Designed miniproteins, single chains, continued (4). Designs and how they scored, part 13

Each design is a single chain, and the fold is of that chain. pLDDT is the mean over its residues in the fold that is shown.

## One batch from the design tools (miniprotein)

Design m12452
Fold by ESMFold2-Fast:
Structure m12452 (fold): chain A 74 residues (1-74)
Amino acid sequence: SIEEEIMKLMFEMGKLQEESKDPEIKKEIGQLSDEFVRGMMEAETLPPEERDKKMKDLIKKVKEKLKEIKEKMK
């Protein structure tokens, strides 16, 4: 479900931010987390059909950005 994907992303971002020793990585993850929360709040103002699409697009975008951050951690 969308809710499960949101929970997984939030948990993963929180874990990576807590475990990271690099302040720049922590900052990037924090900014991505804030962007995700803001996007979810914006989606809540939309009709149900548009909300679902917006949430799926947002999840995809956040997953892609998180993947980029993870590559920097290697």
Scores: mean pLDDT 82

Design m12453
Fold by ESMFold2-Fast:
Structure m12453 (fold): chain A 70 residues (1-70)
Amino acid sequence: DSARRKQLEEQRRRLVLEAVAYKIILSDNPDDEESRRLLAQKLREISRLEEQLGNLDEAKKYLEEAEKVA
């Protein structure tokens, strides 16, 4: 239903912004293993939300990005 979709889309938006923040941190300090681990975690959470939204191709891309970062 449209209300549930909007809730999931807003959750996805917040997680994407958090992931971008970690990418900025890693741009300044690429050896920061903790930020890399946290970025991978956020990407996995986004992948799960994309699955719930029915965006299976996007879910797979985020999961692959998470595996590459970790």
Scores: mean pLDDT 86

Design m12454
Fold by ESMFold2-Fast:
Structure m12454 (fold): chain A 55 residues (1-55)
Amino acid sequence: RLDEGLALVREAVAQGLSDEEITKLIVEFTIESNPETEYSKKLREHLEEIKAEEE
């Protein structure tokens, strides 16, 4: 799982994604791994706040 997350980050960096996009990718990966935990719920809320700010 860690290796999978690191591979996603490396690909995002290689594609020239911004720090904000990389952060979203990491947050989404974490939520997908454990969607019902309190930690994942907090991350989901934070991700929605970031998306709202980009509008």
Scores: mean pLDDT 68

Design m12455
Fold by ESMFold2-Fast:
Structure m12455 (fold): chain A 86 residues (1-86)
Amino acid sequence: SVLEKIEELLKKAEEAIKKGDSEEAYRLLEEALELLRESDLPDEVKREYLERLLELGMELLKVTEDPLRAIGFILRVIGELIDLEL
């Protein structure tokens, strides 16, 4: 299921952040965001996962050597949260 795929991507992203592999973490977070964006999941579930992506993006920002890339990801997640309310 799409939820199982997103959960696995988030788990792998968290581990990549812990290892300091910001490039891999970014790739996994981007893939999770795209799957979530294109999914037919209920808005409440999408909001929950977008909030988790925001939290992981903030954790990535603390450890990355490319803060502008992490900020760009965070802003895209915020944009998706705003769009969900419309």
Scores: mean pLDDT 87

Design m12456
Fold by ESMFold2-Fast:
Structure m12456 (fold): chain A 57 residues (1-57)
Amino acid sequence: MVEEARKLIEQGKDALSKGDRSTAVDLFLQAAKLAEKAGDVELAKEALSGAVDALFQ
């Protein structure tokens, strides 16, 4: 799960770099959910920060 969450964060960053903010938000939110289930609070925060950045840029 932690590895899957990290992969989703990287995919979200890639989507953001391509200007696909909607896809980036979805990927970051999926990553946050997986990180939470894995008990990795810091990884969940990183994913949520990515989603917020994508929404408000």
Scores: mean pLDDT 82

Design m12457
Fold by ESMFold2-Fast:
Structure m12457 (fold): chain A 87 residues (1-87)
Amino acid sequence: MERYEELVRKIAEITEMDEEALREYLEKKGISVEQLEEILEQLEKGAEEAIRYGRATGDWVTELLAGSKLSFEAMREAIEKLEEERK
């Protein structure tokens, strides 16, 4: 639990999302602690790539707005990649 909360907080900082909204999304997706660690690693790299390509799509970024749409897009890409590898 403590580790899960720490990972969610770090991801929220990078994506500039509300920690509560991010936690709800990750729980809905059934993301494990191990997958959260992978997401965090990909976000640190993917945020730079998303900025470079100017990608910015996501429901939560519309609500939060205070953060970078680009870093949020990187989070979505990381989650989608993990879902593909899961299959």
Scores: mean pLDDT 58

Design m12458
Fold by ESMFold2-Fast:
Structure m12458 (fold): chain A 97 residues (1-97)
Amino acid sequence: ALTLTMSGGGTYQEGSSLTLTVTASGGVAQDIRLFRQAPGSDAFTPVAEDPQAATSRTFTLEGLTPADTGVYYDLGVDAATGALVWGEGVEVTVLPR
């Protein structure tokens, strides 16, 4: 079965750049989307999308602000089965300058 993992969580300074790398194992992800869940929110806000089939994808967020703080989740489509697969998520904290 397809499994998605993501790296690049952690604590960042305002104005810096964040790189999130999504890696697919057990298959190929057809469509990889990033969502952010803000602290105290149940809403998943779309952040980025790559519709091309891949085993690894990198997303870069530039000019970080404290509003970019949250848990970032990866969602992919298993290219072989069409099943939706959620990754575990990574925490991102952006500190003000």
Scores: mean pLDDT 84

Design m12459
Fold by ESMFold2-Fast:
Structure m12459 (fold): chain A 60 residues (1-60)
Amino acid sequence: SELEEYIKKLKEIVEKNRADIEAQASAETDPKRRAFLLEVAEAVELITDYMIEKLKEKEK
C-alpha cells in the first residue's frame, strides 16, 4: 500500500536522525547535556510512533 511505503520511508528518516542525535550524545562531555540529548532521541521515537498511529486512523 502507498501508505505503508510512506510510513517505511518516514521511519527510515527518523531512525537516521535518531542515530545522529545519539552520536552527538556520545560526543557530549557534559553529563547533563548528554542525558538531555538521550531524552530527545527517546521523545522523537515516541512522537513518531504516536503520529503514525494517528495517520493510520485518518486512512480508515
Scores: mean pLDDT 81

Design m12461
Fold by ESMFold2-Fast:
Structure m12461 (fold): chain A 64 residues (1-64)
Amino acid sequence: MEEVRKRLFEADRAGDVEGFRKAMEELLPHIAEEAEKRGLGTPEQVRESMERALRSLEAIRRRQ
């Protein structure tokens, strides 16, 4: 999992939207699991929140 998180960070730094999206999709189920264990929400709510953030990032990147 550390490797995927590092890829996400590197893609964000490089402005690689596709790489960022793929890394986010790989991390999504693991983050949802951790959030559920912590009582931070259901896996569904965590997924929705992260997908919303990804959409916002894509929109910002396209405008810039």
Scores: mean pLDDT 69

Design m12462
Fold by ESMFold2-Fast:
Structure m12462 (fold): chain A 61 residues (1-61)
Amino acid sequence: PSLEEIRERAKRVALESGWSEEAAEEAGELSVWAVKTKDEQAALEKGKELGKKYGKGVGAV
């Protein structure tokens, strides 16, 4: 999929999971960054920080 599709999908999933619009935007950016960087470890660490910031776990598929 395109990078825009990846971002929109991540934002949609976050919103459906009860995240705020701000958290969903950050999740979308993180997903695009992870695909471009191809660094899954760094993406997981950033995801954990996002979860701590908003009080929700990241990684519910």
Scores: mean pLDDT 70

Design m12463
Fold by ESMFold2-Fast:
Structure m12463 (fold): chain A 63 residues (1-63)
Amino acid sequence: MSFSAEEIFNAAKKVGFKARSVSAFIQSLRDDPSLIGTIMSKVAEELGVESSELLPFFLELLK
């Protein structure tokens, strides 16, 4: 299983996250890592997966 940055970003937008682009979304998570837990939980629900399965892809996004 793999998720692209675009798939994660589109799921985040559907759950109400406000960002202008994928790059802006990634930068927001880098600037405030406390957002990762909240957004990851909502994005995981939107994508139909567990947050624990999504965490490695979120961490790769931030590298």
Scores: mean pLDDT 77

Design m12464
Fold by ESMFold2-Fast:
Structure m12464 (fold): chain A 101 residues (1-101)
Amino acid sequence: DKAFEGSIETIRYYAKELGYEEIADEVIELAKKHEKNKPAVASHAAGAFYDLYLMKKGTPEEAKKYFEHAKEHADRMVEIAGEDGQKARDLLLKAAEEVLK
């Protein structure tokens, strides 16, 4: 699936820039459990990692805005993937809290 592969590339790129490659790998594995919905799960994960990257590079005001966007992406993963989405959300929110420090 080209859309899924593109999302994985985006996740890995921003995770590497953030130093969260291990979290990215876990989130990707959780998405892969959902064969039918994995492109949607991976798309929201890619959006969340992009938001984390913008939080790190932006001003404190921008960081707050992008944190809310990352949370929205994480919540959508829960809606799509249930318990696996919750695990991915918890990993992403932990990374977001570390970026805010």
Scores: mean pLDDT 88

Design m12465
Fold by ESMFold2-Fast:
Structure m12465 (fold): chain A 62 residues (1-62)
Amino acid sequence: SKVIAKAIKDFEAKSEEELSLKKGDIVEILEILDGERVKVKNLKTGEVGIVPKEYLEVVKVE
């Protein structure tokens, strides 16, 4: 199943493992790492990285 989420606010990466997002970016959640962090793919850029889950709103599950 694919989980699609939207960035609800801007996020700036603070490490090489993290992915910067702009508010409104659409991402696929690839993996839930813990209660606070998820690994995502930005569907516009194709970039993959870790973001805080609190920056995302799930919009579609397939």
Scores: mean pLDDT 86

Design m12466
Fold by ESMFold2-Fast:
Structure m12466 (fold): chain A 80 residues (1-80)
Amino acid sequence: SMREEAVKIAEENLKMIEPWPELQRRFAELFEQMLKVLSDEQVLRIMNAVKTVVEQAVRLGTKRLVEDAIEAMESVIASA
């Protein structure tokens, strides 16, 4: 299902940001909120977009890109 795929990608994202435990915690809380207010298709699309940003952030060693992605997730939830 799209929800199962979204959960898998979210878990992959959480593992990649393990060096920043505060951001990891915020991401997990926001993901839980997204599952409550957004469709499974919307959550999957956002998780795929976040994965691209997180992969770049880890490659470049930049915490700021992960922070920006989390702020974008917060904005989407606030607009739902």
Scores: mean pLDDT 87

Design m12467
Fold by ESMFold2-Fast:
Order: sequence, then C-alpha cells, then structure tokens
Structure m12467 (fold): chain A 76 residues (1-76)
Amino acid sequence: LSEEMEKEVAEALARMAVALVKLMASKYPELKEELEKLAKESLEKVEEAIKEGDVEKAVEIVLELIRESEELVKKH
C-alpha cells in the first residue's frame, strides 16, 4: 500500500470504529457516557497520529478503542 492509501484506510477504520462505539452506546445506555468518552479520546489520538504520518499508530489506536469498548460491555 502507498502512504496515501494507508492514511485513507486508517481514516476509514477510525470512522467505522466510532460508528460501532456509537451503536454500542445505543444498545447499552448505562455505558453511553464512558463509550462516548472513549470514542472521543481515541479519535483525537488517531487524528494526531495521522497528522504525524504514523498510520501504524493510528490503526493500533483504533484496535485499542474496539478492544476497550468490548471490555467495558463485558464488565458491565
């Protein structure tokens, strides 16, 4: 993949992850505030990584967001 394509993939993954977290917040309203906070903080970190050209870090942050969101639902 070219650097430009990797950036586009990271941006697409971030958008999908945020959408999934919002869907989880709709299904688990008790966790809405925590899930929305996780999504917001992770999105900010993804945007910073993409601006720095660190696409690998951006992808890792997206995967961490999905993992932490799933753990929140499991522990609930």
Scores: mean pLDDT 79

Design m12468
Fold by ESMFold2-Fast:
Structure m12468 (fold): chain A 125 residues (1-125)
Amino acid sequence: PPSPEVVKQALLEAANAALERTGKEAGLSEELVEQVKNRVAEIVDALVAAGVSPDDLRVTVGAITNALEHFMRHHPEAVLDLADLLRAAVEAGLSTEQILAMIDAALAAPTAEAALAAGRAVREA
């Protein structure tokens, strides 16, 4: 199996490529795309520090990247708020299952405000 550092680097490269492509397609500033990429790097570091398994790391980072891409396309004003909410959940020691439930709740919401509220409600439950 690959080392944790190799898995981390591969996941960050894939996430960064996806975020850069989505940011360009959505017409977002390079500054905002770089801030989102920096948040993903912080979240990946927090997941590794929490001792998340390599398989759960792949699933969680993929889901987080997809959620951030959705917000970049539909709610760019709230994308950093979603990233900060997800980072706080990881740092609070939430399981992969709980983090995925937060993402599902946020993506089901029709507005940025409702999405962030739904994500927070799942985190606090």
Scores: mean pLDDT 85

Design m12469
Fold by ESMFold2-Fast:
Structure m12469 (fold): chain A 78 residues (1-78)
Amino acid sequence: SAAEKQAALEEFKKKLEELKEKAIAQGADEKEVEELKEQYLKAMETLASQAASLEELKAINEALLENFERELESLVAK
């Protein structure tokens, strides 16, 4: 449903912000982290609009968050 898709998008945004704050607290460059966050938000919004099912949207959410966290770990390790 539209409500379930909206809830998944809000969950994604919340997790993205949590991971951003954690990376910045660990010494990652704030500008690089914010630019990366904007890229992932745009990707999620585009893919969510095209998702045929809630299950597909959940899979996209999980994959994007895993990739975002991995990229943030690389920024912290600099």
Scores: mean pLDDT 83

Design m12470
Fold by ESMFold2-Fast:
Structure m12470 (fold): chain A 65 residues (1-65)
Amino acid sequence: MAEEVAKKLEPEIRKLIEELLKEGKSRTEIDLELEKYIKENVKDPEARAAAMKLANKLIEEALKK
């Protein structure tokens, strides 16, 4: 299922967000890097949508501290 694919990617997405934040990347730059990562790793459109939704949630959590 699409959400299962997103959940499998969660640790890598979290790590990527943390690394980009540590590098001082802007929210827009983080969004672009996550879109690229998901596009490269997920071919199914529904799974991509689920992964992007999860990525946005994780970015918001990281920014809320």
Scores: mean pLDDT 78

Design m12471
Fold by ESMFold2-Fast:
Structure m12471 (fold): chain A 62 residues (1-62)
Amino acid sequence: DAKFQELKKRAEEVLRENGGGPAEEVRKKIEELAKELGVEVEITLRTVNGRVVMVELKPKEA
């Protein structure tokens, strides 16, 4: 849970710092963060004109 909260925080920072950049780039950065933290998550990105405007993360259940 603590690792998942850190992932959520870092994912939101990625969105803010990149101005909601391209979906593929944002997804890749979040996937790398999840790997570094050892967290399995489902990543849902909402995009407008190829730019990410929202990210939702859900922990993968065992």
Scores: mean pLDDT 75

Design m12472
Fold by ESMFold2-Fast:
Structure m12472 (fold): chain A 101 residues (1-101)
Amino acid sequence: SEEDRVIAYLLSLLITLVLKGEITEDDTPENVLAKVREEIRRLYRDPEKQEERLAAIDKFVEKHPNLPEALQEAARVLIRGKKEGNFKEGIDEAIKILKSI
């Protein structure tokens, strides 16, 4: 579905940010969302594609106001999986969290 594609995209951004060490367990829900938006700006140098991707995230947030909290929880389980050497389990838990929105 369209929602499954957005969730997959959000997950890929969270994975990248966690692996880079740019998201910590102390980040607020709003901080995690802001860092996701900033990663999109870094990845897409083309203003049209950047605007398209950011607009898709904004639309998803409007439909699911609890997305920032879900992103924070997903980031925390990814960070834990990275620390414990079980990152695949962290990814599987993060998917479940994001699909619960």
Scores: mean pLDDT 87

Design m12473
Fold by ESMFold2-Fast:
Structure m12473 (fold): chain A 93 residues (1-93)
Amino acid sequence: DREANELVAEALELLAELAEAAGDEETAEVLRRAAELAREGRLAEAVRLLRDYDSRREGLPPPAASDEELAEELKERAPAMVATADRARAAAA
């Protein structure tokens, strides 16, 4: 679903802007790359990129779901993520 993929990409781009504003350029670049993958419909790859990055910064808890399951959860949560990121941007302005 292209519309769901665009919402996920928007959420990730908003999070990237917040990371950049906080001075975390590395996190911002990873989030922007994940947003590009989401737009291409490659949500499982976007999730994997984010998990791999998180594991490099700090250990991740043992995975409870497959990359496909996490991609579906990300699509379901994308509207709430956009709302949360938008609120954070408004508070930072």
Scores: mean pLDDT 70

Design m12474
Fold by ESMFold2-Fast:
Parts: sequence; structure tokens; C-alpha cells
Structure m12474 (fold): chain A 55 residues (1-55)
Amino acid sequence: KEKEEKLEKLKEEKKKEFEEYLKENPDISAEELEELRLKYIEEIEKEAEKLGLRK
């Protein structure tokens, strides 16, 4: 489905950005890492909700 494919692509892009950020910031604290991870998850969930795929 087009909406599901779009969401998967967004997840991959966000995951790639997150991994690149970690490579550039190896000294990132565990707290900052967790906060950033949750922020990306929330952005993906919000887009999924807008697309009608999830809450």
C-alpha cells in the first residue's frame, strides 16, 4: 500500500539520520541518546496517525 510504503520510507530515513548523528557524536550521553530516540519514534508515530495507519 502506498501509505504504508511511505511510512516505511520515512522510518528508514529517520533511522539513517539517527545513526549518522550517533557516528558524528560518539560522546553522546545515554540520556541524550534515549531522548533523541524517543523524539524520532514520536515523529514517525505522528506521521503514521496522520496517514491513518496508527494512533
Scores: mean pLDDT 75

Design m12475
Fold by ESMFold2-Fast:
Structure m12475 (fold): chain A 69 residues (1-69)
Amino acid sequence: GGREAAIEYLRKAREAVRAGDLETAARYLEKAKEAGAPEDLVNKALEAVRAGDRATALSAIDETIRVLE
C-alpha cells in the first residue's frame, strides 16, 4: 500500500543522503510525500537536503519512518 511505498522511498532517500547524493535524496523524498508520508516531516527533510545539512536530513527521515511504522 501507500504506507509501505512511502517507507521504501524514505529508506532510499536515507541511503542517498548517506552517499552524499542530495539530488537523488530530494527525488525520493518527493516520491515519499506523493505516497502519503507526512508532508511536514518530509518538507523538513527536503529543506535540510536543499541546505546541504545531511545530519538534519537523516534525523528528519528517521523520524518520518518511525511515525509510519
Scores: mean pLDDT 88

Design m12476
Fold by ESMFold2-Fast:
Structure m12476 (fold): chain A 65 residues (1-65)
Amino acid sequence: SALLEEARRLIEEAARVAEEDPERAKELLQRADYLLKQGAVTDPEEAQRLGEELRRVAEEAGIEF
């Protein structure tokens, strides 16, 4: 799914910028979460896995949303 592929890229970018720009990382994770919810319609299992990765990145970066 193009939506899930984009969500994965956003999660990866958020992890890279989290220490330098936590506001940017939060925006990226919020957008990724939105895309995961839409992508779950076509691939719910992959969306769940990416959702777990998103949560891990947010926790490691100390980001709440």
Scores: mean pLDDT 85

Design m12477
Fold by ESMFold2-Fast:
Structure m12477 (fold): chain A 68 residues (1-68)
Amino acid sequence: SMKEEQEKLKEKVLELKEKYKDDPEKLKEAIEKAVEEVLPEAEEKKDSGGYEDMLELLEKAIKIAEEL
């Protein structure tokens, strides 16, 4: 479900922040890659409940990557 994909992405972003807290460049690249892997599936399931929440999460992840 879209909610499960949201939780996986949130968990992955938090793990990446902890893993690369002293390396902003690698953190940015890792977050961008994670978003690219999730985005096509989110777009395919846009009619599913939670799609808007997933888009918001993806936008927040991208913003974090851009601010690094």
Scores: mean pLDDT 69

Design m12478
Fold by ESMFold2-Fast:
Structure m12478 (fold): chain A 56 residues (1-56)
Amino acid sequence: MELLEFAEELREKAREYREKAAEIRARGGDELEAEILEGMAALLEGMATVFERKAK
């Protein structure tokens, strides 16, 4: 089902955002930017979960 492919893409993008947030924190950068990226990752993971459920 196409929904599973979309869910996988969303999870990959969420991983990228979490990696960027971790890099920002590691260098002592903008904490707000890191928090926004983590929030975006969580949102994408939530959407992926919905798509996975719909693919039944």
Scores: mean pLDDT 82

Design m12479
Fold by ESMFold2-Fast:
Structure m12479 (fold): chain A 96 residues (1-96)
Amino acid sequence: MTPEEAIAAGIEAARLAKEIAEEGKDISLALNLLRVARLHADKYGDPRVREAVEEAARALAKALGVDLELVRELLESDDPDEVYELARRIQEEIHK
């Protein structure tokens, strides 16, 4: 994958996460896509990917009814087990 293809993939992942969150569909998938987009933003440093991630994070926070800072903290976590467990807990709380 070229850097430009990876940047495009990151932007698309963030956009899909936003659409899924706004439709109230698979929140776990939306969180995973948003995290993938954030990793692309960090690796390539492209402001377009960072902006797309921020838009998707805001949409997801609204869909979940949680603070945007909580979503940002989840994305910034370096521990995949912690991120996975918290995302799973949020999913259970919404769909119980």
Scores: mean pLDDT 72

Design m12480
Fold by ESMFold2-Fast:
Structure m12480 (fold): chain A 55 residues (1-55)
Amino acid sequence: MEELKKKAEEYLKKAIEYFQEAQRAMDNGDFEKAREYQKKAIEYAKKALEYKEQV
C-alpha cells in the first residue's frame, strides 16, 4: 500500500517537472520540445493516477 503511494507521488512529481519544461519550451517558441515534454508529463500523470487508483 505505502509502496504504491510512493510511486504515485514520484510519477506525479515527474509529471509536474515535465509540464513545467513544456511551458518553458512553449514560451521560448520551441513547440517541438514543448510537445515532447507535454507528452511525457501526460504519461507520468497517467501512471500516477493508475497507482493511486489501483485496488
Scores: mean pLDDT 79

Design m12481
Fold by ESMFold2-Fast:
Formats: sequence, structure tokens, C-alpha cells
Structure m12481 (fold): chain A 80 residues (1-80)
Amino acid sequence: MLTDEELLERIKKLAESFIKAGVSYEDIKAFIDALIETERARWLAEHPEDAEAVQARFDRLRKEANKIIDELYEKYKKEK
């Protein structure tokens, strides 16, 4: 089971790889959001009684993921 730290580290590595590959900022955000939503849906299916807690947890993760993407994009902000 992925911890929040492991998931965020995976997101960071994926975002960095996509930026280096020339994927657009909007497409990177859309892909990472879809990844988080898929993981959230899986957790919600396994833990339906904790729906509100699961939602709150993944809302925080989505916010942190967006921050990571924004920081990485600014760091690697170069036109190809």
C-alpha cells in the first residue's frame, strides 16, 4: 500500500519526466489529477465507511501534487 509520501514522490518523478519530455503543463496536471482520482476511487471502494476521510485525504494529496507540479514546471521552464 502506497503511503502519502510514496505517492507524492512518484508524482514528482512522473511530473519531472513529463516536463523533460516536453509534455504541456496542462496535460501534466490533467494526467496527475487522473492518477490521483484513480487511486482515490480504489481507496473509496475498499473503505466505503470512511468516504469523507478518504475524500479529505485525497483532496490534500491533489493540492500537494499541484504544488509539486508548479514548483517543477517553474524550475524547468524552458521553451523547446
Scores: mean pLDDT 78

Design m12482
Fold by ESMFold2-Fast:
Structure m12482 (fold): chain A 55 residues (1-55)
Amino acid sequence: MEREKAREIVEEAKKRVNGKPLTEQEIRDALARAKQLGLSEEVVLEEIKEFNAKN
């Protein structure tokens, strides 16, 4: 499921920023990762927005 893979990407970014909200640079890195894995950028953006809104 695309959503499952998107969560993995966001989880990796979260580990890299040590629990801080994702910045634009981290978002760009996550989107590049999504392209590499053949995922929709929209799905990854939804996960990022949800994470940042919660933090």
Scores: mean pLDDT 72

Design m12483
Fold by ESMFold2-Fast:
Structure m12483 (fold): chain A 68 residues (1-68)
Amino acid sequence: MPVDEKEVKRSLGLMWRGLGNILASQGKLEEAAEAYYKAAELFEESGVEDGEELAEEARKKAEELLKK
């Protein structure tokens, strides 16, 4: 059975988003933003139904952290 690359990418995106949340809570804003951008790329590349929405949310979180 070939690997479901879409679901793998979505799962990886969720992991990177979780890491971003942890880093943000620790005040590591630049590292958190990088994790959120990686999550957004993975969600967008996944092609899953909710991928675009998840990617937009992750990008917004990264941008808010980098605003200052």
Scores: mean pLDDT 81

Design m12484
Fold by ESMFold2-Fast:
Structure m12484 (fold): chain A 58 residues (1-58)
Amino acid sequence: MSAEEAGELAMRNATRALAVHGDSEEAKELGRKGGEAARAGDAETALKYAQKARELAA
C-alpha cells in the first residue's frame, strides 16, 4: 500500500469513527496524523493510524 493510499484509508476510517462516536477528538487526531504521515511518504506510520481509526470505528 502506498503512503497516499494509507493516508486516504486513515481519513476514511476517522470519518467513520466520527459518524459512530460523534464529535471524537481522538478520531480527528488519528485522521490528521495519518494524512500527515502520508504527505511525508511514511506509508507504515499512515497505515498504523488507519488501523487505529478502524478499531475506533468498530
Scores: mean pLDDT 79

Design m12485
Fold by ESMFold2-Fast:
Structure m12485 (fold): chain A 80 residues (1-80)
Amino acid sequence: SAKEAAEEAIKYAERAIKNPKDSEAASRAGGYVLEAIYYNEDKEKKEKAQEYADKANEAGTEGDAKKAAEYLKKAAEAAK
């Protein structure tokens, strides 16, 4: 479910925030965020989570792995 995916995303995002070099945690957080967005039936939650996911992608592209993980956590919390 969207809620279960969001809870897993929060878990992995928190792990990535604590260790920004943990590429597995970051990758899994991103995957679960996308799953939580995909299965979310609440349009407002879906749109807000997507905004944070986009910000995570931008931060990652700029080389700020910790900021990217923080945005993935916000995306997951929005999708909850």
Scores: mean pLDDT 87

Design m12486
Fold by ESMFold2-Fast:
Structure m12486 (fold): chain A 84 residues (1-84)
Amino acid sequence: AEARAEAERARREAEEAFRKAVEAKAAGNYREAAEHLREAERHLRRFLEAAVRAGELSPEEAERLKAAAREEVEKQVKELLEKA
């Protein structure tokens, strides 16, 4: 129950950061968009860690998902910063 509440909070924080990234990109604020994407990735990592504690994910699955998310965010951040 506690781990699920933690996961839900982290998920909402990730969604909020992602929305801010989309809005900043639409406004041409590419540096701000990159910062918000990194913040979304941090909250996603916390969500995955909480999901492991809740027994919904194995540690190995969480590590693979964290690595995939980091790779995707780094690619998008690089592209945004090249436009800034």
Scores: mean pLDDT 86

Design m12487
Fold by ESMFold2-Fast:
Structure m12487 (fold): chain A 108 residues (1-108)
Amino acid sequence: SAEKEALREEAKRLLEEAKRLAEEAVELARERGPAAREEVAELLTRAAEKALEARQKYLEVGDEEAATLAGNGLRHLGEAAARARAGDVEAAIAHGEAAIKDLEEALK
């Protein structure tokens, strides 16, 4: 239906926003390391909020595969934010990159 197609399109836009924020966070973490940990964590938290909203929209349209992939990305974004706050830059980058990969798979 047109309504389901519109929700799916909105979910894709939200995942694209989540991916952009996660990419910004990973780049900032690489450039500034633990000195930027709070800003990196904030970007990753905002990315997680967008991924959660996208997952909810995928569930509404019955796209369980996309919802699962968005959920995997959401979990990695949460872990990345926690690691960033702890000053574990390498773990924050690794989880951030894993999240980006999951979000890219959901966008296919």
Scores: mean pLDDT 91

Design m12488
Fold by ESMFold2-Fast:
Structure m12488 (fold): chain A 97 residues (1-97)
Amino acid sequence: SELEQETLLAIAQIAVATFIATSKSPVLRKAANEILDLIAEASRRPLTKEEVEELQKKANELFDKAIKEDPSARDEVNELKTIVNKTFEKLKELLEE
């Protein structure tokens, strides 16, 4: 349902916003803000599974770039990456139902 899709996207946005508020890494905060913008754009309309896969790929590219720019934030980036990817996997499952 559209409401379930909106709820999953909201959960992802809250997780990303929490890391922006609590992280000491400027690199992670920047990457998280870019990911938040991507999720906000995506939430303006119903998504296809392929569009969710593209969004997930872009988010992971931003996380990987953040780890390369600030290796000291690796564990924190991987925590957020795990939460975001778990949410996108649930969203893709919902779109197959």
Scores: mean pLDDT 83

